# Designed miniproteins, single chains, continued (3), part 60

Each design is a single chain, and the fold is of that chain. pLDDT is the mean over its residues in the fold that is shown.

## One batch from the design tools (miniprotein)

Design m10082
Fold by ESMFold2-Fast:
Structure m10082 (fold): chain A 103 residues (1-103)
Amino acid sequence: AAAALVAAATASLSSAIALLNAAISLASAANQTTLAAIVSLLKLAQTAIAAKDFASAAAILSAAIAALSALIASSTNASLQSLLSQALALASAALASINAAAK
């Protein structure tokens, strides 16, 4: 059960990273820097998950989710907002899986 939740979280984060890399190609230079920082946070979360440090993974994912939500709220590009919203849903699913695995 815990191994399946960890695998689900890792898959969701990989998909979120791919969507954010696609979003970078649509973003302004300032938003590209912010998106690259969020991608780095998601990669740090994957590293924490691999180490079975679910507390650190949850904290990092919460920070990434907050940053994504702020970027969506400030964006005027509908295609960018769509990709960011999909990435936010995947990051949120990963956080739920990690919180369940930590029980």
Scores: mean pLDDT 84

Design m10083
Fold by ESMFold2-Fast:
Structure m10083 (fold): chain A 100 residues (1-100)
Amino acid sequence: MKVEEVARFSATVDGVEVVLTVIRAENGDVYLVLELTGPDGKVASAVVPVVEGETTTLEFVFDGIEVTVTVRQEGDKLTVTVTLTGPDGSVSTLEVEATI
């Protein structure tokens, strides 16, 4: 299935590299691809479907860090929030906005 990259964001949050890629499939379905790389080189990846008018939340644990990803599409606007909670309870948040 052919996919188109619509937007890509990269940031380092608390030593974790966060790459967010928004892709659109030929049928118009939109997906968020999340890639995390820890300072020790460990990698985690997740794919989250984007549904217009709905908030999708994905929660998982990566290398002792609690990861919450929230994605919402309203019209042609996409908002993604990534929250990283360390084992000590420290919280770091990355918010990005894209037009799709």
Scores: mean pLDDT 78

Design m10084
Fold by ESMFold2-Fast:
Structure m10084 (fold): chain A 86 residues (1-86)
Amino acid sequence: VEEIKERIEKSSEEKRRQLEQILDTAEQVRLSLLDQGVSEETAEETARKVAELLVHRLETGDREGARQEIIRVVNEGYRKEGFKVR
């Protein structure tokens, strides 16, 4: 998260908007997990991993690969808390 914030400060206006959207998406993931009963620690860790994957997608252009990895990471967060996810 801190690394992404620094990158926002040093980035072009367009790239800054993309990085801000990534942070917003990660926060939505965190809040969604908390609402479903996932612990705050697991929700924060999962949201951070999602943000890192979205940054990697922005850098590589692999949108489908990033989408599948994000789904996997979110499901891993649920499984860690004992939820059954498919």
Scores: mean pLDDT 73

Design m10085
Fold by ESMFold2-Fast:
Structure m10085 (fold): chain A 67 residues (1-67)
Amino acid sequence: GAGEAARRGAAAKTDEEAAEAARRASLSIMQDPDGPGVAEAIAVAAEHPDNPGAVRAASGAYDGSIS
């Protein structure tokens, strides 16, 4: 789910890993649009506010919800 993708973003050690986590968050929203995906990703980012990978994954989930 998008929350899992956000956790992967928080664990990312490279920009490529962070980008992959954001892409997976977006895809997760597309696969389960009725799920709590965006809210889960935002919750993970809130738990890791100093982690740019988590924030980027939350942004990816939001983009997936509108594109």
Scores: mean pLDDT 69

Design m10086
Fold by ESMFold2-Fast:
Structure m10086 (fold): chain A 81 residues (1-81)
Amino acid sequence: MAEVRRAAEEIAERARAFLEERREEVEEAAKENGLTPEEAIERAVELTRAESEKYIRHLLAQGKSLEEAVAEVEARVEEGL
């Protein structure tokens, strides 16, 4: 289980880097929700970590390997950003 948490944290940190690179776009979206860009990024990263952990565990329960589960979750997170 520690491996699943670590993988989810790594996915979330990659999402953070992606959002920070697109900070100007994040700023526009954050203003619409009354958030600072920092608050918007932090919330998105936390949500990404939590959802990634759940989805990885779901895929593992279906018999996928950790590597396969992580790759599938990463692809979905990238599409959702």
Scores: mean pLDDT 80

Design m10087
Fold by ESMFold2-Fast:
Structure m10087 (fold): chain A 99 residues (1-99)
Amino acid sequence: SDLVERTQRNARLLEETIEDFEKKAEKMSDDEFVLLAELFIGSLREFGRENGVPEEEIEEYVKKIREAVFTLDKKEAMEEMRRIARELIRKALEIARQQ
């Protein structure tokens, strides 16, 4: 299969996961939101590794998400998580296009 096509399918699944998490986050306590963010980080790491993003860069994104979760309100933290996930998706697509 075309690597770009596979990365695009994986990116759609990640975007759907983000949308589901945003809807759930509105009803969560702060403690539940921290746990949700760690599950999201797990999904983000798996996506990055599967799509050839360097481990050091994945961990920088993880660090930014954790910082956002502990320093921002829930809505702003979710917006930052979405922004970071989209940046990771863009990077994965660029890597796929180079092959």
Scores: mean pLDDT 83

Design m10088
Fold by ESMFold2-Fast:
Structure m10088 (fold): chain A 60 residues (1-60)
Amino acid sequence: STRERVERLRRRALEAVDRGDVDAASRYLDEMVDLAGEDHPLVREVGARVEAAINAALTS
């Protein structure tokens, strides 16, 4: 189902953020947007985490 696919992509995106792989996290986020739209709560959650990781990298 779409829900299960979005949940798997969320897990993979957050794992990528945790290991510092922002490029992989951004690709998973793009797939979540394609499946569920920008307004989906899980998309917003992952988007915020990816944005925070990018901002942290730029200020270091």
Scores: mean pLDDT 84

Design m10089
Fold by ESMFold2-Fast:
Structure m10089 (fold): chain A 92 residues (1-92)
Amino acid sequence: KVEEALKHAQRAIDAVKEGNSEEAIKHVKRAADLAAELMEKGDYEGVIKVSGELAKVGETAREKQLEDVVNAVIEGAKKIRDAATKADEKAR
């Protein structure tokens, strides 16, 4: 669900600002999981919105030198990309 995924991405940004890498990673993983589900369902607009928020998490984490959070964002992006491979345009 787009709204749920965006909520987790926003919570991850908040956690990064607090310097809480563990909380940020938890929310990044959950947002990425939900974005992968959106991709599989063909909700590309939702995936774009969630990916945009995750990019902001990654930028903020890089600024604060939180490598673990940056790595979690990269892994999340890979998970979404892998889901896209299964959600390739299909005619039925």
Scores: mean pLDDT 80

Design m10090
Fold by ESMFold2-Fast:
Structure m10090 (fold): chain A 71 residues (1-71)
Amino acid sequence: MKVDKEVLDVEVEASLLVMEASIARLAGDEEAKREAERRLIELAERFFGRPVGSAEEAVELITRAGLASFA
């Protein structure tokens, strides 16, 4: 199977941002959560070259690119 280093690097960065957002949410840190979600959206928009409306959409796009899943 073909695994592009760029896709893998983006998946790793996205996973760290998702984890950061989840920790911030559990801790009640609204500012840290928004910052992590903002970075995740920016990462997806930069990688795919299109507008991304939410952190959830960003995660779905990155996951689909890395896993080639059937959705």
Scores: mean pLDDT 73

Design m10091
Fold by ESMFold2-Fast:
Structure m10091 (fold): chain A 68 residues (1-68)
Amino acid sequence: IEELRKQYSQTVTELQQALDAGDWDKARQLSDELERLAKQLEEAGDTATAQEARNTSETVRKLLEEKE
């Protein structure tokens, strides 16, 4: 669980940097990683952090769709 939470925090930080840089391809890849981490967190019983990861992934997906 703690390792997954660290991965989540790191991925969110990298995602913010990718968005700030306008690197939409990297932002999409990091969004996919957040969705994967959300599933792993949910399987591990951390439903609260899993929900946060899914919400962040969904927000980024919507932003990327608006850019298309």
Scores: mean pLDDT 78

Design m10092
Fold by ESMFold2-Fast:
Structure m10092 (fold): chain A 112 residues (1-112)
Amino acid sequence: MEEVLELLERALEAAKEALELAREAGDEALVKALENVIEAVKKAKEAAEKGDLEEALKYVEEAEISLSLALATLGHLEAVGDPRASPELREKLDEVAEALLEAKRKLKELVE
């Protein structure tokens, strides 16, 4: 449980930093996707703190869906050479993805 909460906090911090970078870049679609990631991670953390592991897993999966949209948007910007696609933003989105993947793995082990 503690490890899940630590991973969700890491995902939340990285997502917040990515959101600030996206806001500075002015990409509305990326901003919206990251706001959805942050909301889902907060709900996952609240559910995990209450011991509702199934609800926590559901919100981690919702965060992954929103993150996939952010990653697709960033990938498009990178492909067209858009200056809004910073290496720092890529690093933060990859950090969110890694933390959510590890949190999902640990939650699945705890539900079983």
Scores: mean pLDDT 87

Design m10093
Fold by ESMFold2-Fast:
Structure m10093 (fold): chain A 100 residues (1-100)
Amino acid sequence: KKEEIKKLVDKVRAGLDNIIDLLAEQDPELAAEVRRIFEESRKKIDEALKNNDYDKIIEVLKETFDRLIELFRAAGRDEMAETLKENREQVLKELEKIKK
């Protein structure tokens, strides 16, 4: 179960890195803000993983997605915000299945 959570977290991180890379040339200021949110989230998730605090991992992931969705909406990137909202629901469903 811990390894499954780690794999899901790694998948989410890879997805966010791809978003940052795509934004870096088109909107470097937005890319920098996304990176800041991601780095803050990464540290909190790593600490929660060390403590086997799965509820904290879920909490941090929810907060991270919510912050990113708001950031993209504020930047006028509504399609990206909607995609992140869909990804958020999918990630949470996968986490709930692992937590069983």
Scores: mean pLDDT 79

Design m10094
Fold by ESMFold2-Fast:
Structure m10094 (fold): chain A 84 residues (1-84)
Amino acid sequence: PEVTFEEYLAAFGAILAALDTSGLSDWEEAQVVLDAMGIAGRALPAVKAGNLAEAERILDTYPFRSEAERQAVLDALKAVAAAA
């Protein structure tokens, strides 16, 4: 299924809220923002399609600080997909 721009922005914001940026430099915070944009664009279509295996594969390509952070991002994607 196609992702609307509004759904993409909702996912991007939810992912940013799930990621811990405390103690990071401005450059490291910018990298987290870019990663959140990439996750929203690549993983949200898979979650909306019900393809959780593909969504998890996409998330595995990103450097999360903990398994809890990765899970929070996946939960955020599922919440946005369910609301759409």
Scores: mean pLDDT 80

Design m10095
Fold by ESMFold2-Fast:
Structure m10095 (fold): chain A 96 residues (1-96)
Amino acid sequence: MSDREKQIEKLAEEILKEMGLTREELDEEELKTIREAAAILLDLQGELYQLALAGTSAEELKEILRKKIEEWKKKSPAEQLAAEILEKLLKEDEEL
């Protein structure tokens, strides 16, 4: 497997743990949705890294994330799940 595929699998396992679910409780379609959501979040991490290198402020990055959450909520189940996870992570960061 490529490094990207390994990162997707690792992130998918973290999503399952955060949701309190095991792989055995999900069907193949549900597992595919979680893996696709993990891939979306991994691609977002790369985009955020490039924006940070370009000098984008933390406030501008948060605004970009909020816009992506709103856009993803209107799309497929994988994007909706990615939006839910990202929204939860942003809320946890604000509580720190």
Scores: mean pLDDT 79

Design m10096
Fold by ESMFold2-Fast:
Formats: sequence, C-alpha cells, structure tokens
Structure m10096 (fold): chain A 77 residues (1-77)
Amino acid sequence: SEKEKKEKIEELRKKSHELLMEGSSYGVLGIKYAVLAVTGPEEEREEYLKKLEEYNKKSNEYDKKMLELSQKAKELE
C-alpha cells in the first residue's frame, strides 16, 4: 500500500542519515590525522598515516552504505 511504501521510505532515510553522521565522524578523524602526519613529529608519521587510512576507509564504507539506502529510498518514490 501507499502508506507502507511511505513508512519504508522514511525508515530508509532515517538509516541513511544515521550512516551519514557516523561516516562524517570518521571523516573528521581522518582530517585530524592528515594534519598530524604533516605537522607532527616525524617519528609518529607512519602511525598517523595508518590512522588516516583506517578512518578514511571507515568513512568511505559508511558513505557507500548511506548512498545505497538513499538510492533505494528514491526508487520507492
């Protein structure tokens, strides 16, 4: 029914927004470690670059899931 369709779209949009917030948090952490890799001690550079890669990977994974749910919601409209 049209009502069930609207409820499903709202659920998908809510989940998409939650994934966006989580992805954004990891993106901010990635920026932090990118800055630390450039401005911080050379001895810690490799560790900062590893953290940057880890948080960028997590941010990208959340962004991908967010886009998949957002696209699914649009297809139901």
Scores: mean pLDDT 87

Design m10097
Fold by ESMFold2-Fast:
Structure m10097 (fold): chain A 82 residues (1-82)
Amino acid sequence: MEDEILEVLGEIESLVKELVSLKLSPEQQEKLNKFLQKADKRLKEAGDLVRQGKYEEALKLLKEILKDIKEFKKELLEELKK
């Protein structure tokens, strides 16, 4: 479980770095900023769960965050394609 948490965190970090490197319009930058603020709050919640020893709950939340980031990236790339 701990190794899976580190793996998911690594994927999240890589995706965030990809997103912030994108050349976006001001409207897309605002959308990204709002999304990242929400994701940061949820990542802090996952960190709190890890500190409490609730690894299964933390891993579940981190996987949900990862899924949301992947979906957001897909939507953002589709907008850039248009």
Scores: mean pLDDT 82

Design m10098
Fold by ESMFold2-Fast:
Structure m10098 (fold): chain A 67 residues (1-67)
Amino acid sequence: SEEDAAIQELERIHRSGDIKEFTEYAKELLDRFPDSLAVRSSVRYYATLYGDEELLAYLEEVEAARK
């Protein structure tokens, strides 16, 4: 699926070590798949691993807007 392919691309970017590209792509995925628990869980996991406060704040905004 497009969602699964997007998560695989997110994981590829994580493995590349480009944290800036990761943050930008993760935000795009949250906008494209705001209802996806799989996308939000993957983003939260890596954002927490990186200590990416900007991305974590963005994730919280997306979840709040969905409610």
Scores: mean pLDDT 82

Design m10099
Fold by ESMFold2-Fast:
Structure m10099 (fold): chain A 86 residues (1-86)
Amino acid sequence: MSLAEQQELLKKAVEQARKDNPDVVKKALDAIKAGDSKTATANIQKFTDAVKDAIRKLVKDPQTADRLIQIVDDSAAKQIAEIEAA
């Protein structure tokens, strides 16, 4: 799979997760602004799970799905670490 195809699939999964979970995104952003790291982390994890579920539905090849899920998990872990360090 090309990098462009991989990015397109990730974009579609993220857009689907945002559409299905607008409240989760809002709660995460509001918590970050308030300095509530626990609420921010919890909502980032919920959104990450929604993106992973969207990937599993969009990507029929299990090996490709697992790779995209790993990218999402790595990205979320980095974002959570940055919030916890702040």
Scores: mean pLDDT 81

Design m10100
Fold by ESMFold2-Fast:
Structure m10100 (fold): chain A 94 residues (1-94)
Amino acid sequence: AVFREMTEEEKKLVEKAKEVLELVREAAQKGSAGELDAREVAELAAEKLRKAGYDDLAEAVLSYAEGSASEDEILELIAKEFGVSVEVVRKILV
């Protein structure tokens, strides 16, 4: 078994990755429902991410709202930013 140790810092990184992914999913869902422009939600998420120092991730979220990035590309970028595998990020969302 490769995963036996999860520190409090790693748990916080996992929770932050989950929050970012939930914001991306919320933007996509609200865009489909017509309640909010997906771009507006993505711009708010991107501003919060930039304040936290995640500039590349903020850019990916904006590209996703414009339809130029896939969900898989965003998941890979989040995985690299938090130092986890894409598989781990996907499991957090299920």
Scores: mean pLDDT 63

Design m10101
Fold by ESMFold2-Fast:
Structure m10101 (fold): chain A 84 residues (1-84)
Amino acid sequence: EELKEKQEKAKPLYEEYKELMEELDRLYEEAARNPFSEEEKERIVEEFRERALRLGGSEKEAEAMGRLAEAAILEGEREAEKKK
């Protein structure tokens, strides 16, 4: 729910980074199916941040994108845990 609220609030950023949003959905599904290692989580979050910066995003926008990637992974892991 927080992830969706954040996504809607940052809508102008998302329209620019639609491909990153699709990757976020994939991250959630992968994390729910097979949890990422801690190393993979750190790399994914950093990669999303760097990609946002490369697309001309500000530091705040890059941090928002990184937090969305982290939230997607954590929500997926929560689903995987409940599925047990």
Scores: mean pLDDT 72

Design m10102
Fold by ESMFold2-Fast:
Structure m10102 (fold): chain A 102 residues (1-102)
Amino acid sequence: SLAEKAREYIREAEKYIEEEKFEEALEYLRKAQELIDKLPEDHPERPALEAELYLVLGKLFEKMERYDSARALYEKALELAEKVEDPELREELIARVKEALE
């Protein structure tokens, strides 16, 4: 599915961030965003995917020492995570974003 492929691209981007391969990380996040944008606006997995995308994009900017940009991206990830309908997934995503903001 498009949602599963978007998650795979987000996971690949996180690996590149750890390796400090920022250009490759950004390319995978761009590919993930393109797939998420192809999902219907009311697709149940879209808010969680968008929250994860912004969380990982925040981590990328933090690794690049762009702390103000990273904070703004984490705050956007938190707003998106709060829209996740699955209570367990919502709680997990909110916790992950709050950890990044500390």
Scores: mean pLDDT 88

Design m10103
Fold by ESMFold2-Fast:
Structure m10103 (fold): chain A 90 residues (1-90)
Amino acid sequence: MKYRAHVRFDRPVDLEEGQEVTLMIDYEDEQGNLLTFFAPARVVRVLSDTEVEVEIEGNLPEIKGEVPATLLDENFQTLASGTAKIEKVE
């Protein structure tokens, strides 16, 4: 399955279209447990220094609304913190 996420960061990031990143997504499950998911993602559009659209391919858990998200590089180092709104695409 494919998903698109609109991600807003708390600081400027230098990202390019086609760049591979990891999103660390914090969400609450149906039972109220706080969980973290590591989503491999590809930048499909750079909207600004603080806003990007990414594509995630795979099977995500059910994530409701806008959730905290941290951008990690290829070595899992934190680049920026922010929020993500994730939508399933066909």
Scores: mean pLDDT 80

Design m10104
Fold by ESMFold2-Fast:
Structure m10104 (fold): chain A 90 residues (1-90)
Amino acid sequence: LKELAEKSPAIAAAVLLGLAAQGEDIDKLIEEAKKADPRVAEVLEAAKRAEEGKATPEDLALLREMDAELQAASEDPELLKLFEEAVKKV
């Protein structure tokens, strides 16, 4: 996960949010993200607050920025491959 976070924090956050959607504890994933990259943890915390209806304008701005980064990364074959491999290991 650290390797993925170094190349794209947005893809790393997307992988962890996918795990949360499958029933993994979001708080546990936030702690794991903190060990990999604090930026990824910040994105997960913003997403958690948004799901609870408690997102600040700053949280929403961060999520939009990460969404734009994720869209750009989807056009990079190397980053797309890392995302696919990370998802397969889930």
Scores: mean pLDDT 75

Design m10105
Fold by ESMFold2-Fast:
Order: structure tokens, then sequence, then C-alpha cells
Structure m10105 (fold): chain A 89 residues (1-89)
């Protein structure tokens, strides 16, 4: 109950940060810090997404490497959404 309300408020704040143009890395670092104690499963999903984003940013300038790294980011996004859905359910 408290966890659900906390995550609802967190998601609103992350959306606000995104609209303000805060870099995704900073948004994810903020999300990890806020969730590490209250929702460790969600913090782990955000950590995996942050690593995937960092890997994409450092990806070699080849189409094959970019496609693989983009697929990893999309998979990590799906994992975040799954965990969020389970908490908010």
Amino acid sequence: EEKKKFIEELLKELERMGRQGVPIDEILDFAIEKTKDIAPELAKAYENLRKAVERLRKSPDTREATIRDVAEVLRAIGDVLDVEFKILK
C-alpha cells in the first residue's frame, strides 16, 4: 500500500524530469536511489536499464552493434514495465 503510493509518485516525478530534458542516465540514477530500499526488484530493473543505455552510448559505430544494444534497451524497458505493473496491481 505505502509501496504502491511511493511508486506512483516516483513515476510522476520521473515523467516530470523527462519533460524537463534531464538526461536519461540521471533519471535512472535517481530512480535507482529512490527504489533501492522500498522496491529492490524495481531498483534492479532500473539498474539493468541504466547499464543497457550506457552500453548503447558506448556502442561501436556499426549497424549490427547498434541493433543489438537497442534490442537490449527495449528488453530492459519491458522488464521495468513488468515490475512496475506487478507493484501497481
Scores: mean pLDDT 80

Design m10106
Fold by ESMFold2-Fast:
Structure m10106 (fold): chain A 109 residues (1-109)
Amino acid sequence: AKRAEAVRHLREAIRNFGLAAKYAEKDGATEAAKYFRESARHVGEALDAVNAGDVEKALEHVDRSIEYARKAKEAAEKEITNPELREKVLQYIDEAIEHLRRAKELLEA
């Protein structure tokens, strides 16, 4: 079902944001980690809304998560000085954003 696939993508987004926050914190990127956690919070709210059958609320939270993810990416690019760690964190955030875009497409269908 499209809803079950959207839920899978939302869970993968939470996982990737959690990994991004963990590795950002290793380089002291506190602002980036804060925004990654806010992105994950909004994905959790979207997941709860999907489970409650409130697709409109789920889409609003997905959009808010993408907004915070973009802020997190900007903060990570400024705060993370270790180039290998920065590349790893940016990869996790790009994967999370792609999962959110896929979830949005499935929920709008």
Scores: mean pLDDT 89

Design m10107
Fold by ESMFold2-Fast:
Structure m10107 (fold): chain A 100 residues (1-100)
Amino acid sequence: LSEEMKREIAESMVRIAKSVSILGLNNAKRNNSSQSQIDSVKEDSVKTMKTAILDAKRLAGLPQSVVDKVIERLDKSKSYSLDDFIEEIKKAGDEVVKAI
């Protein structure tokens, strides 16, 4: 694979993880899910984003400082309101894609 193809794949992986996470969170909001269900979807979203970010780093060589910063903010965001958590997921995905 060329370096360009690796970057395109890494970007796609992060964008897919972001979209899937946002879809799940918005479905939980729309269905008036319990706090326990919302917490579960938040946890799954953080795991999905972390996996995509680490895979993107391995494939496209993301700066460790960006990876560490974004992962730390994702972990902190689990305590946020659902709307603020969704905004953090968006921000995390966008920052990682920009760094690729």
Scores: mean pLDDT 89

Design m10108
Fold by ESMFold2-Fast:
Structure m10108 (fold): chain A 88 residues (1-88)
Amino acid sequence: MEAEEEEKRIEEAIEALRETQGEEAAELARRAYEAVKNRDPRAVVEVLRELARARAERAGKPESVADEQVEAHLDELLKELGLEPPPA
């Protein structure tokens, strides 16, 4: 399958994240995707940790509903890129 379709879906998620949560969140998402593309699981874990921290910070803010929806979408895309969440 062409990488173009995968990259387009990721770009769309990053764009939505930038519009709703700002440039910093979009940059973290892009870095996560690039780490996956480069087959660097350690870098991916670091970016996912940053995303989790950003999510916790937004949970402290009163206007986080839209941000939560965008982050959930990005999380799902990262999972589809071969990053299976650890078994609970």
Scores: mean pLDDT 61

Design m10109
Fold by ESMFold2-Fast:
Structure m10109 (fold): chain A 55 residues (1-55)
Amino acid sequence: AGIGVGIFQSKDPEAVIEKARETLLKAHPGARIEVEVEKSEHSDEYVVTVTLTRE
């Protein structure tokens, strides 16, 4: 199995999540995608972590 991790910062985490899921599922059909969202303590942005796992 292969694992890929992408980290993004955004004030609109939902928009980032939608775009990331669309792009990754199109490139890697059948992969498992997990998303975590954390609010940054330093700014008004959110940290979005996208993990992609393949067989």
Scores: mean pLDDT 75

Design m10110
Fold by ESMFold2-Fast:
Structure m10110 (fold): chain A 92 residues (1-92)
Amino acid sequence: MARAVSDTLTLPSGRRVQIEAILNPETGTLLVLLRDADTGEVLAQRRVDGLKDGQVVTVRLPVPADGSVVTADITVHIKEGKVEISNIRVES
């Protein structure tokens, strides 16, 4: 499986989070996790199936306890077995 992890982000609440994207290139399945950077707790997750090479998925990862939503663009390179996280945004 291919894996990418974002830089640490600080939410308006002061919570530190990271986005982790895990691609199974054999199945075209993407799992995106938002983790608490200090505890490792999974705060939000999204699974996407049936992805094609070069596809970009915009994921919305809500953290209701913090009143925040983290949004990111995930590019899947199935032929190369790579995944990229970009354009990370925090909404409050």
Scores: mean pLDDT 86

Design m10111
Fold by ESMFold2-Fast:
Structure m10111 (fold): chain A 95 residues (1-95)
Amino acid sequence: MEEIFKLLEKLVEELEEAIKEIKNPELKLELEISLGLLLMVLGLSKLIGELQKELLKKVLERIIEALEEALKEEPENEKLKKALELAKEALEKLE
């Protein structure tokens, strides 16, 4: 569990950098909203067990979908690729 939180903190850093690179304003907004939701769920540290896990899964699925759409427009963007890899790894560790 400590490993997943370290991975999620790294994902936050990579998402902040990736969002700065996005040219499409709708995808940028979607990722900014998704990052905000991720930070809110991480801030719910007093919620333990299955509820926090389910909320993290839903937020990560939303982030993955938005990053996959952004990569269709910018397929060579290394920051988006790294953020997507981290998000997928985080989701896998929650399963």
Scores: mean pLDDT 81

Design m10112
Fold by ESMFold2-Fast:
Structure m10112 (fold): chain A 93 residues (1-93)
Amino acid sequence: MLEEIKKKIEEEIEKLLAEIKKELANPEKARDQKEINRLIALLLQLIGLLFDIELIEEKKKKGIELSEEEQEEFKRTLEAVEKSIEEYRELLK
C-alpha cells in the first residue's frame, strides 16, 4: 500500500514540475504569478507527504506502531493533496 502511494506521489511530482517548467518557458505569455505559486505550494505538499511515508516505513522497520492520531493526520494530508491536484486539473480543463 505505502509503496503504491509513494509511486503515485512521485508521478504527480514529475507532472507538477513539467507544468511549472512550461509556465517558465514562455516569458512573453501573460501568466498569473499566483497560479505559479499555487503549483509550487502543491509541489511542496507532495514532497512533505513523501517524507511522511518514509518516516512511517522507518517506524515499521523498528517495530514502532503508529498512533491513531498519526494515522488520521496522514490520511487528512493525503486527502487534502489529492483534492488540491483534482481542483488544479479542473482549472486546466
Scores: mean pLDDT 73

Design m10113
Fold by ESMFold2-Fast:
Structure m10113 (fold): chain A 60 residues (1-60)
Amino acid sequence: MKSEKVNAIVNYLKEIGSPVHAQELSEKFNVSLQTINELKNVPNIKVIEAEGKNYYIYVP
């Protein structure tokens, strides 16, 4: 579900090369936090938890 948006987010994370807050991704791409949580199932995506918040990063 919403595969096109997920691909766009992954490409954005590849270009940024640093951790991005889940809420920022949700707002930037106009998707739910549940959709952002699906990124953990994408190859090379890592989740970092800090201060009760999730950050996503692309690591090749």
Scores: mean pLDDT 80

Design m10114
Fold by ESMFold2-Fast:
Structure m10114 (fold): chain A 88 residues (1-88)
Amino acid sequence: SLEEIKKKLSEKLLPLLPEINARKVQMGLSQKEVAEKLGISQSTASKILNGELTTVKASKEELEEIVRKLLELFEVPEEEKEEILSVF
């Protein structure tokens, strides 16, 4: 189910969030710029970056695209990216 996918994604992303947020700072990206690059609202970007992905209102296909773009934007290693995207 979509709820199970969101839960599994949240669990896999949580340990990566400190590194992702550190890279956001290093890249000089604002919340607005992150949201624009991911194709989502600033509030949705905030929820994802704060570990609240389960509260994000999106379809399975939209969520897969958002997560894929997130991992690409913050240069998450391919092995970790493949593990996270395996939930889809």
Scores: mean pLDDT 81

